# Ledger of designs, part 66: designed miniproteins, single chains, continued (2)

Each design is a single chain, and the fold is of that chain. pLDDT is the mean over its residues in the fold that is shown.

## One batch from the design tools (miniprotein)

Design m6277
Fold by ESMFold2-Fast:
Structure m6277 (fold): chain A 65 residues (1-65)
Amino acid sequence: MERRRRVAEEAARELARLPDVESVEVRGDRILVRTRTPEGGAAAAILAVGVGIESGEEIEVEVLE
């Protein structure tokens, strides 16, 4: 749990760099991302999956418009 949470925080940090991301919230092992555009939502989801694969942790990402 603690390691997965750190990976989620790292993913949230990368997500916050995306220009179309309005807000990012980490809730345990889940990340809530609000974006301004559908393209921003897709990019955020891809980035989060990439971080999860790279770290070996499966993080749940929920993209909100």
Scores: mean pLDDT 71

Design m6278
Fold by ESMFold2-Fast:
Structure m6278 (fold): chain A 68 residues (1-68)
Amino acid sequence: SMKEEAEQLIEEAEALAKRADELGKKQEAIKTRALVSMARWAIDGGNYELAKQLAEEAIALAEAAIKE
C-alpha cells in the first residue's frame, strides 16, 4: 500500500541519518531527522504522497553527507 511504501522510506531515512551521525555529519543527521519527523506527521494525517516526498528528501540529504 502507499502507507507501507512511505513507512519503508522513513525507515531507510532513519537508518541513513544514524550512519551520517556516526560519521560525524551531525548537522546533516539533525536535518534528516527533522524531515523524517515531518514525514511521520504526514502519515498520521493520511498524506502518504507528502510523506514519501519528505522521506526521499531525507534519504538524499543523508546519502550526500555519507558520500563525503
Scores: mean pLDDT 88

Design m6279
Fold by ESMFold2-Fast:
Structure m6279 (fold): chain A 100 residues (1-100)
Amino acid sequence: SPVEQFREWAERVLRRMREEKDPKRLEELLDEFLARAYSLISDAIAQGDFETARELVRVFEEFTSEAVELLRSRGLFDLAEKLEEIRRRFIEQVEKELAK
């Protein structure tokens, strides 16, 4: 399943983030995750596959929630706040597209 593949990959990215000590490398891992998530979710919506889109959004929410917690635990509060804002805006945008 594309959703299962995305979830497994997201879990690997989170594991890499937990091992990474460089804030710059953490930002790069977040950017990589966000780019792939946006691409997959946008493609599912464009294809009319709203069920897959909803499941991908759930993985996105789970990942970003854990990533925000990780960043806060490391004192990276500005980066955590930026990610939380990105998460909120993206979820709102997708929910509008899925609600019709």
Scores: mean pLDDT 87

Design m6280
Fold by ESMFold2-Fast:
Structure m6280 (fold): chain A 100 residues (1-100)
Amino acid sequence: SMAEQRQIQEELVKLVYEKLAKEAGLEKEDIEEIIEAALKGTRELSDEEQERLRKKAEPIRELLEKNGMSSAEETARWLAKKYGDKKLEELLKKVEEAQK
């Protein structure tokens, strides 16, 4: 169902950003703020708050660029292989099946 697909995508986004932020050396509070922005968007934030979030997420961007990651799917696969996370692999497969 569409509701199930949405829940799977939200869970995948949360796991991907949690692992990326930890890999980039971010603190728990910063990780939670970045995940919230990724799920809800930033359009209601001021330009200054959006820029602050962008700078806070810069270590994640640098990590992705260093590893040649250009898509969320490539990033999720890389993290799944690196951590051996079976749940992340399962969620990624469900998202791929839903996109057809």
Scores: mean pLDDT 73

Design m6281
Fold by ESMFold2-Fast:
Structure m6281 (fold): chain A 92 residues (1-92)
Amino acid sequence: SELEELLEKLKEALENKDYAEALRTLLKMLKLIVETKVFPDVDESSFSPEAQKSAAEIEARLLERVPEFQERGLSVEEALEEVAKEEEEKAK
């Protein structure tokens, strides 16, 4: 399925520490979940140790910014899009 293809892309982006691509892929997955109301069956053991570490690092950075996003009234999708744009600018 498209959601399974996006999950594989997310794993690859995390392994490569491409946080911009990882966040963009996650945003696409969230939009698809909201639209279809189908949740992926995510087995964390299917992620490599490298991907798990990268996921933990980006999660920590997102959690640190949650008070800012709540203050500004941003949705989860808007917050992820903003962080993805910031990571894209850092990668240039």
Scores: mean pLDDT 78

Design m6282
Fold by ESMFold2-Fast:
Structure m6282 (fold): chain A 76 residues (1-76)
Amino acid sequence: SASINACLAALEAVNVPQADHELALKFLKSLNPQATEAELFPSLKVILGECLKANNFNPVKAGASLLKLIRKRLAG
């Protein structure tokens, strides 16, 4: 889907490793299990926007912060 492709491109832009892309998509779905694929990219934009603000808009640091959130959420 266009939304999934946009998610993958955004994750790549903040240097999230390819190996973690599946985990990132699983995390997004875990936030709203009823979400359609079309809703995944809008959801990612909100979360990534907060990670960017927290890291003075440094994309690499924002990506690292996003990965910490993913691991925390999926661990329970």
Scores: mean pLDDT 84

Design m6283
Fold by ESMFold2-Fast:
Structure m6283 (fold): chain A 67 residues (1-67)
Amino acid sequence: VLTSGEAATLLEPFGKLGAKLVSANMTQAKLEFKGKLIDVDLVAKTFQVNGGPALPITPENIKKYLA
């Protein structure tokens, strides 16, 4: 189980882009960014854009696929 601080750290790069939190629990978060649905797996530390492939949560992947 991730702490609130650990979850916040994983989600911070998405928040800086202007992504809005839709829902969250201890293992998953759902975000919206410019009409795109972002599913975040907090345990695997991956994210998916509009149900696409799971990508590691890195600044490079976030910039490449969201910015």
Scores: mean pLDDT 77

Design m6284
Fold by ESMFold2-Fast:
Structure m6284 (fold): chain A 85 residues (1-85)
Amino acid sequence: DLDELVKQKVKELKELARSLGLSESEIETIVKAFLAEAKRLRGEDLSVEDEVAVTLASMIMTLNPELREKYDEALEELRKAIEEL
């Protein structure tokens, strides 16, 4: 179930981000960006708010390479799951 995979990856990203000392607002930005990227992978258009979240999350993750790696791995798993539908 793709929705269960998205929920699980969001949970994992939140747990890692908290362990790295990110604020709740930074964690919220990362989650919004991840959900926006999931929409893009499903062929949905992104809103301006979605694009802003992706940009801000990219900046936060540039300073947190472990989080960047986990985020990219999660998106690749979603991409593969969508291609198998």
Scores: mean pLDDT 85

Design m6285
Fold by ESMFold2-Fast:
Structure m6285 (fold): chain A 65 residues (1-65)
Amino acid sequence: SLEDKSVTAADAYGRALAQGKTREEAVAIGMRESGMSREWTQKVLDAVENGLSMREAVERGIAAE
């Protein structure tokens, strides 16, 4: 599901940042692991960075491009 892919992208992004990777590299890793487009991945990660839960982000259409 889109929610499952969004969670995968967010988890991959967080791990990459924790490993000292750049934001751009972390987004690329999130795209690769989730299979989502760059635009969808960025929307999901921006929503998470604003403190929204993944469920709330999907329900509000932030991850639904």
Scores: mean pLDDT 69

Design m6286
Fold by ESMFold2-Fast:
Structure m6286 (fold): chain A 88 residues (1-88)
Amino acid sequence: MEALARELARKMLGEEASEEELELAEEGARAAAAGDLERARELFKEAIRLAAERTDLPDIPAEELEKLLEEQARALAELTARVLAARA
C-alpha cells in the first residue's frame, strides 16, 4: 500500500516533489484507505499547497487558490479511497 501511495503521490505532485510533500500525500492516502476522507482531504490540500509554492504559480488570488486546493484535495481523497479499496 505505502509504495503504491508514494507512486500515486509522485504522479500527482511530480518527480521533483519534496520529501515533505510525499510524506503528506502518503499520510493522506492512508487516511483515505481507512475511510477518513476529511483527514485525507486536509493532508492532500497541504501537500498540493507545498507543491504550488515550489512551482511558483503566479497570478492566482489567495482566495481562488484556496478554493482550488480544497476542490483538488477533495477529489484526490475520494479517488484515492476508491483506487485503494478496489485493490484491498
Scores: mean pLDDT 72

Design m6287
Fold by ESMFold2-Fast:
Structure m6287 (fold): chain A 85 residues (1-85)
Amino acid sequence: SMAEEILRQAALALISEAATAIVNKDKEKFDEAIKRLEQLAEKSPPELAAVIRDAVETLRKLYEENATPEQVRQAVAEAKRRLDA
């Protein structure tokens, strides 16, 4: 549906924002993006919410592990594949 497409695009935008914050080591922007992703998951259908929550857990791990820009880019690409499924 169009509503689900809008939610998927919103999720991808927030995932990209969180990813950029990881690369820039900007914890405040990272925390804000994660909070918005969690809020989006609460408003999303269960299947989409699960994909968003998995992305949040991956992004948190990448932040804690000081992931490289390449690792962050690959995680965003994987999240996009799952959102497009």
Scores: mean pLDDT 89

Design m6288
Fold by ESMFold2-Fast:
Structure m6288 (fold): chain A 72 residues (1-72)
Amino acid sequence: SEREELLKAFEESMPDKETLELVLRGLELQGEGARLEQADTEEARRRREEIAAELREIAEQLREKGVDVSAG
């Protein structure tokens, strides 16, 4: 429920639907990355690198839209 409550708060705070979708995608990727931290396979390492790259692109897109990204 905590995750859903945070997502709803983001939905209410977002300036537009496109920005909300980018934030939701970022949260999804962060969750996937966290789950993969415990995996020592080459595939998991590659996927973590892909997730990191996609998260950087999402952060750049959000910044381009004037959204202050405070996720560290």
Scores: mean pLDDT 73

Design m6289
Fold by ESMFold2-Fast:
Structure m6289 (fold): chain A 111 residues (1-111)
Amino acid sequence: SEEAKLIEEFKSLPPEQQRQVLLDLIKEAGELIVQGLNSEDPEERRKLLKQALELIRKIITYLRVLDDPAFKKELAEKVKELVDYIIENSTDPEIKAEAERLKAEIDRLLA
């Protein structure tokens, strides 16, 4: 599966590079959320928020296999804040539903 390939590639990276990949993805997701929510065009808004949610799904996949419990918790909490921000500020039912689904997955990581 594509998920299995992503996990294998991520796990092959040294710990410092795993940290950098996660930080870069979180930064990109945050930037897409800000751009999406500030877009006056509903199509552009939906596109950017969908891209942000796709990056968040990828981050969650990497966090599940990250062998650093303290850093995993820190990043899971940051990603939860991004998802909560989308839920609070988006009026698109499909975007909200996907964000709520990802929030449930993050809550499982934090349990």
Scores: mean pLDDT 89

Design m6290
Fold by ESMFold2-Fast:
Structure m6290 (fold): chain A 65 residues (1-65)
Amino acid sequence: DEVVQQIKSGLKSLGASDEDAEKAAELIYRVAENPTEEDIRKIAELAGVSEETARNLVEWARTQL
């Protein structure tokens, strides 16, 4: 999936490992339409990014659906 691959590439550019970036990208794609604050926190923790970055990635993914 192109959207998942783009999110993964972005997370890797921010320093996430390949495995963590993949898991986070899949979670982002799965929850993009109706994310909760808990989802945002889990994405941030998993990918090693800020909650702001996680929220922005989820919002971007939602616009691609």
Scores: mean pLDDT 82

Design m6291
Fold by ESMFold2-Fast:
Structure m6291 (fold): chain A 91 residues (1-91)
Amino acid sequence: LSPEIQKDVEIAMLQIQISVTKIAMSKQDLSEKEKEAYNKLIEAAQKLIEAIKNNESQEVLDKLQEEYKKAQKEVEKIIKEREKKLEELKK
């Protein structure tokens, strides 16, 4: 694939992740702390999209990708903690 097409695909994938995250937020009764973690994930994805669009250096892209991964791990931790609490309540 051409670099231009690869860039457009990466942007589209990040936009899909933002949309999925927003839908997940709208369907859950989240605490303020949990909302903050989800919002940080959305912001990290948006920053990465802008850096890709602006053809930023690999160093900038690597830094933003690490921030995005960190935000994803925080949201994943929240999801796992919520799943454990729901499972305990069903027993």
Scores: mean pLDDT 80

Design m6292
Fold by ESMFold2-Fast:
Structure m6292 (fold): chain A 72 residues (1-72)
Amino acid sequence: MTIEEQANAIRTELDNLRKKAGNDPIMIASLEGGERLVDAAMDSKDPIMAQFLLTIAGGTVTMVQIMLRRSE
C-alpha cells in the first residue's frame, strides 16, 4: 500500500465518521486533527515522516470509532 493509498483510505474513513459525529466537540476536534495529519503527510517529502503522520491519523480514526461504538 502506497502513502497516497493509505492517505485516501484514512480520508474516506474520516469523511464517513464526520457524518456520524453530529455535534460532539471531542469527535469533531479529533476528526479535524486527523485531516490535518493526513494533509501534513501528503505534503511531506520524507516517506518515513509521511508514514508516521498517517499512523497517528489512523489512530485518531480508531479513537473516534471507539467513541461512536460506546455511544450506541
Scores: mean pLDDT 82

Design m6293
Fold by ESMFold2-Fast:
Structure m6293 (fold): chain A 87 residues (1-87)
Amino acid sequence: AASPEAQAAYRALLRATLAALRRLLAGEEPDTAAVRAAARRVSEVAAALGGPPLSDAEIDAFVAHLRSLSREELEEAVALLEARLAA
């Protein structure tokens, strides 16, 4: 099983991402700083467990990808993240 620390960090990233996607759907500016902070925490936990860390460039690419999503893709992503966080 994944470590509790890794699961908590990943769930925090999913929550920050969901909040950002909801703001984008509303036509509002997302809190990308919160998404970046959560992604860096996932990277730190992964590195502590011997996994590859996420680079700043990979985190920036992820944030850019969220901003590039169409309305339909945003609606699908929100539904998928809400389902995953409810599990």
Scores: mean pLDDT 83

Design m6294
Fold by ESMFold2-Fast:
Structure m6294 (fold): chain A 74 residues (1-74)
Amino acid sequence: MPEPEIRLLRADDGTEITPETAESELKVGDPVVLRITMPDGRVLEIPGRYGGLDENGNPVLEVPAGGRVVERPP
């Protein structure tokens, strides 16, 4: 599939966070990493903070303005 695969992980242990587990696993301000797997196999990791749940109950990720993207080779 040509679209990138996006995963939300806890920054401290790398545990994957789904919308169902975000409420129990995360607190607002917790360090998280947004992992993006590109179609060519490269992985991009974007550090951020958990912003809580939106009005629809979906987890919100706050990426710091000016935060750096870390590129991992395939």
Scores: mean pLDDT 68

Design m6295
Fold by ESMFold2-Fast:
Structure m6295 (fold): chain A 116 residues (1-116)
Amino acid sequence: RAIEEAIRHVEKAIEYLKKALEVLKKAPKSELVEAAILSVNVALYHAEQAIEALRAGDVEEAIRHAELAIRNVEIAIELVREARERGEISEDQAKEAIEYLEKALEYLREAIEALR
């Protein structure tokens, strides 16, 4: 019940993380953009591990992985903002990527709240 709701929220977060990743991959290559891509991929890994933990009934491990996914999404947002300020990514690409990352962040937080 709460677990099934949390799984749906994490699956939505994964969808938005993948959308952010597609935007970032189309941006000009820079160290900040590449670091943002790495942080999104780490967040994806932890989001997928959260689903595995939820399917196993391990709510504590699922929350831990969701929190690690959140931290990596927050890092990716900061890196994209810095890349925008340095002109390493277009304003439109940065805005689109950040909007998808913020949506992923919302769903990850909702997943944790569903489990509490």
Scores: mean pLDDT 91

Design m6296
Fold by ESMFold2-Fast:
Structure m6296 (fold): chain A 100 residues (1-100)
Amino acid sequence: SMQEEAVRLLKQSIGTLESIKNPTPETKKVLERLRELLEKMPSMSDQQVIEALDEIADELQEAENAMVKENAPIEEIIAVGTVASLTIMFRYNMEKELKL
C-alpha cells in the first residue's frame, strides 16, 4: 500500500538523521516531526498521506535553508537535504499513482 511505502521512506529518513553524531536543535526538531508522522501514517487515507508528505517536505526545505544560513555542519545540511529530496520525489510519485 501507499502507507506501507511511506512508512518505509519515513523509517529510512529517520535512520539517516539519527546517524548524525551531534545533531543541531534544527535536526532534532525535524526528527521529532518525522517520528510523529511515522506514528500517524498507518491510520491515514491516501489523500492525508500526500498532504502530510507535502507539509513535511516544506518543513524539511525550510530547515535546510535555515541550516545553510546559520552555517551548520555540511554533513547535517546534506543529510536534511537528502531527506527533503527523497520526500518530494516520493510524494510526486504517489500523487501520480492516485491519478491513474
Scores: mean pLDDT 82

Design m6297
Fold by ESMFold2-Fast:
Structure m6297 (fold): chain A 63 residues (1-63)
Amino acid sequence: MDRFRDLMKRAGIPDNDVSYDYIARRMKIPRPVIYQNFDTDDPAIYARIKAEVDRMMAAMKAR
């Protein structure tokens, strides 16, 4: 299930390599691991990605 892409779309974050690179850097994991777990059904990985997306959204709202 494409939970990561759905999460990005709902958050208004662009579905592209720049966004994935940023998330990978913040989570301190390699970009290929993000891609391999992009359609992950692992709730732990999903929760980590969601938390980082929520942090990105909070930072963007801070203006």
Scores: mean pLDDT 61

Design m6298
Fold by ESMFold2-Fast:
Structure m6298 (fold): chain A 66 residues (1-66)
Amino acid sequence: GSHMTGEEALELARKYVKEDPQKAKEYLHEAMELGADVEKVAEIGRELFGPSIQGGRDGAAALAAA
């Protein structure tokens, strides 16, 4: 089977941002683990979490770690 790449996980996160924000979050996390670009991860993260990200806690903390 095809293994999931960081870029593929990012694309899935983007798709699920509107359909299932919970799934989008999970794919965003996997994208980071798979070595996706932190800048792209941050962009999708901002769209997912919105402009209310202040310092980050749970999700944003993982994004900042990259």
Scores: mean pLDDT 70

Design m6299
Fold by ESMFold2-Fast:
Structure m6299 (fold): chain A 85 residues (1-85)
Amino acid sequence: SAAAEAEEIVRKALESLGIESEVIERTPRTVVFATSDGLLVVVDVRTKTVTVIDPKSGKIFTTPLDLESVIEALRKMKEYVESLS
């Protein structure tokens, strides 16, 4: 399914960066990951977009649903969060 393919792209991005995560929501439209470092990664399957959220700061990055774009958004979020230290 499109949702399963979307989940695999985000899982591969997280694994490439060594980020432990779990899926906390699955619907036909939406997959949500919670990461061990406190981020939320929200996939909109219909629009093929991924939103990376830091709930602590409220910072959000939105990116296309492809492996390279998701990796870049995760890196940008890490850099942002590190800048707040």
Scores: mean pLDDT 87

Design m6300
Fold by ESMFold2-Fast:
Structure m6300 (fold): chain A 94 residues (1-94)
Amino acid sequence: SLRQRVLDVVLAVLESFGITSPRARELAEELAEELTRILRGENVQEARREAVEILREIAREAGLSEEGLLELEDALLEALAADPELMAVFAATA
């Protein structure tokens, strides 16, 4: 499913940053749900706001600095850009 594909991408990015706690996985599932809403064109601005907040919570849980949060955000956007469907939706919302 689309949600599962998004979740797999999110989890792979988090793992590359050493973020593997059970709480981080729960937050990744919430993030994947909001990203999937963006992809479906459903309440895109609200879903984007929620996605940003969840990403901040993941960074806080993992003890990342502000610089680390920006690196995580860039890595996530780059990984999502590897899927043409995801990048097309994000480009439309920028």
Scores: mean pLDDT 80

Design m6301
Fold by ESMFold2-Fast:
Structure m6301 (fold): chain A 99 residues (1-99)
Amino acid sequence: SDLERAKEAVREWAREHGLEAVGEALIADLDKLAADAKKNNVELTREQLAEALAGGVGARMLEAGFSEEEAVELSVELLRRMGADAVAERLREAWEAEK
């Protein structure tokens, strides 16, 4: 499923960057989103899961002690690993507009 692929992308990304705690929190966020969608008989697509993570991942990275620039770059990398290139590009463009 798209959820299982998204969770795997998060695990691999977190392992590569030593961000296991951030990864576990993001996976919990994905599980909550999927559970809420299932209550309405909806299965979330990869793009919908990526959109939902785009705001939350940046905040978690900042809380983990990363700079704003590092948080954006790591978030963009995660979204691209999920195959959500359009979401990743929008996140980068939004951040560059706020510089």
Scores: mean pLDDT 81

Design m6302
Fold by ESMFold2-Fast:
Structure m6302 (fold): chain A 94 residues (1-94)
Amino acid sequence: SAEERQRERLTLLGIMVRELEEILEEFKRNNAPEEVLAKIEAQLAYLRELLERANAGEPVSDAEFAEAVARHDEALALYAELNGLPKRTTRVLE
């Protein structure tokens, strides 16, 4: 049902917010540059706003949820780079 789908999205948003909060704390512990911290905080702010709206009973659109996933993926890519894991690159320089 649509209600079940929205509940699932609410649960996933909560998990993603918690994961980004953990990533932000790891970046702080690793003394990451302020520019990196600001980027993670911006992604987290978007996800928190969606989570607050969902908790208020407002529907999360497919586009908004896809954007949340994309922002979460960007934060994971930065986390991987900082921790020496395989780096995600947005483009290859020719």
Scores: mean pLDDT 78

Design m6303
Fold by ESMFold2-Fast:
Order: sequence, then structure tokens, then C-alpha cells
Structure m6303 (fold): chain A 75 residues (1-75)
Amino acid sequence: SMEVKEAIEEAIRLAEEELDRVPEEDRAGVRQKLEEARRLNEEGKYEEAAKILESIKPFFGPAAREAIDRAVSLL
């Protein structure tokens, strides 16, 4: 649904804002996963996009984590 798509987009946006706080050794991998999630979301593969976001959720603070949880809850 459009609501799920927008929730995933918001989660990616908030996670991207926190990339500089992700350990340098993990940052490139996390960035790649965010780009993969964005691609899957644009293709309408919302469950796959949300699973990727869940896999990197521990790297982020409350705002991004809450947005990821919201996106998952809409599936």
C-alpha cells in the first residue's frame, strides 16, 4: 500500500540521517542495505524492504528504530 511505501521511505530517511553515528567499519554495509531497501520499496516489495531495515535497526537510535517498527507493523 502507499502508506507502507511512505513509512519505509521515512524509515530510510531517518536512518540515513544517523549514518555518521554508525561505526566506520559497518557504515558502507549499512548504506548499501539502505539503498537495497529503497530499491525494493520502489519495486513494491515492501516485506523484503522492511526485513532489510529490521536487519540494520540495531545500528540506529530511537527515531529511526521507531520508524522501522512502524513500517513493519503496517505489513
Scores: mean pLDDT 88

Design m6304
Fold by ESMFold2-Fast:
Structure m6304 (fold): chain A 57 residues (1-57)
Amino acid sequence: RQAERDALAVALAKATKNYLDAESKIEAGGDVEKNKQLAEEYKRLADEYAARIAALS
């Protein structure tokens, strides 16, 4: 279980970073449509990982 919690924490951190990176690219005027889709996907993944970590309490 500890290894599973650690893996989920790493996955959550990566998803959060990717979400923030996608938002930064939107602000910079990059590929807005693609980065909006990526931001939504990474936000969803981050929420799922956070919920799974909470369930392992």
Scores: mean pLDDT 80

Design m6305
Fold by ESMFold2-Fast:
Structure m6305 (fold): chain A 92 residues (1-92)
Amino acid sequence: DELVELAEELLRGQLEGWGNEELAEILARRAGVPRATALRAINEAGVVMGLAVADAHARGRGAEEVGEEELRRASEAFNRAAARLAAEGLRA
């Protein structure tokens, strides 16, 4: 649920035209991941990787421990968040 809520906040930010620095700040504020770590992940591999790194951090794991499972969880969270936003009449 928290992961889906984070994905929704990131998608809302993207819809508002927010850049990678603002999205990294959301992850730092909500998940406690270091802002620089989140920003690097987003810059190098996109917002799904940023969410995966934040999820790993919340579970006591480092950014380099992000693998297929963490990316799958982040992708599923974004799909669920996109469905919620679509139900509100918003397009991601």
Scores: mean pLDDT 83

Design m6306
Fold by ESMFold2-Fast:
Structure m6306 (fold): chain A 85 residues (1-85)
Amino acid sequence: MEQRREEQAKKLLEEGKVTEELVEALRKLMRGESSLTDKEIEALIEEYMKYAKKKPEEVRKELEEAFKYLKENPELAKKDYEALL
């Protein structure tokens, strides 16, 4: 059921609340695709920093470790993305 998530992503993009890089990064993770660009990684980091109270370097390290884990476990990436909807 991809259609509902695409509609939500499009709505957030149209409202200017998320960037195209963030939407594309989430879609790649959902499909189990591991070829994230530096811009897509930065978009994910910036979005996470809105909710994190940790120092930027600590957040970046955690996200880099999380992306490695998600690439190895795509089902968990899908579950996390569903929780964000």
Scores: mean pLDDT 61

Design m6307
Fold by ESMFold2-Fast:
Structure m6307 (fold): chain A 95 residues (1-95)
Amino acid sequence: MKQVQQQIDKIIEDAKKKIEEIKKTESNRGRANHRSISVASTALQQIVDLADKVDPELGKKIEDIGNKGIGDAAVNRNVDKIIKALDEISKLVKS
């Protein structure tokens, strides 16, 4: 579990860094949101796959949090919803 938690945390931190860079460099809010959703969706798939191998209940919780965050970001056009979801997943995995 601890090694998987560390791998998931690295994926989350890498995704957050990419999204923050998109926010800094992409002036078009719609394009920044779209690109950030793509980064988050890819990261979420990797995180869920890793979690499911050791704890399917954790994997389901991560998937639910991630999908809600991505959905909220798409509806509200607010990439910060993705960042909050990734932070919540990181906290869940570290506990």
Scores: mean pLDDT 83

Design m6308
Fold by ESMFold2-Fast:
Structure m6308 (fold): chain A 73 residues (1-73)
Amino acid sequence: SEWERVEEEIRRLDAAGREAIARYRDSPVAADIERTRLFATGQGYLRAAELGADLPRAEEYRARGEALLAEVA
């Protein structure tokens, strides 16, 4: 389903971002990588909530997405 596909995309983006931060943590770009991870995963959760609006966990995903985006903004 589109819901499961978005969850997989979020998981992949988060894992890639965390790995990049671990690799480049002493680099000037580490902060930008972290912001990108938070923004991408936050947007992903908001998208998942939108696609699954009728599902019980849509509210949970929206709250999580908003929390992640708040760390960037």
Scores: mean pLDDT 77

Design m6309
Fold by ESMFold2-Fast:
Structure m6309 (fold): chain A 104 residues (1-104)
Amino acid sequence: SKILEKLKKRLDEIINDPNKTIVEVLEQAAVDIWLLYQFDPENLKEYQQLLVEIIQRVLEKADEKYRPVLEETLKRLQALLDAGASFEEILDVVVEAIRKLKEL
């Protein structure tokens, strides 16, 4: 879990960076979660939960125009986790959300 502890600290820094846009925060966080998961696959559930947590934390500070995409994304992620979806399925939903947010 030393990898997870370092990742959680890094995600906290990324999410709380006032110079990053919501899109930049989500892109960097998603890449970092994906990269470290490749080296720590036994902790699948924890990495999936981190993808949900970044959406939740971004939603808390999001401007109103981004909220519908983020709220729908969070709902989809929670449903996929309950269904036992793969990491790749969870990540695809986050990547789709980032794409939609870029169009706003």
Scores: mean pLDDT 88

Design m6310
Fold by ESMFold2-Fast:
Structure m6310 (fold): chain A 55 residues (1-55)
Amino acid sequence: SDLEQQLRLSQEALAAARAGDFDRARAILDQAVAQGLLTPDEAAELFATIRASAA
């Protein structure tokens, strides 16, 4: 399901950010937008949340 894919990609993006790889985290979210799993606004909010959580 789309929700399961969204959750998986969110977990992958968070794992990349925790490793210090914010470029990879961004790329994962951009792929989710390209696949129609997230809107650009959803991806931007999620990326901002991930960055705030890593600080």
Scores: mean pLDDT 81

Design m6311
Fold by ESMFold2-Fast:
Structure m6311 (fold): chain A 69 residues (1-69)
Amino acid sequence: MDAADAIQEQKERDIKELEEAGVSKEDIEEVKKLYDKAIEAARRGDYVTAQEYLEKAEKKKKEALEKVK
């Protein structure tokens, strides 16, 4: 699995978790956009930018989950 495929798999798992937790569609869309930017960066070989967007996606996911707890 290349880096972009690994990020895509993580995106799918994380979005399912957010949907099952009852997170708002708006917050789910923001997390999706951050993962998409990470995937695009990884496909270009820009792993520094990919890692930055992965960290932003994870932070946004945690913040969104906190709102529904």
Scores: mean pLDDT 84

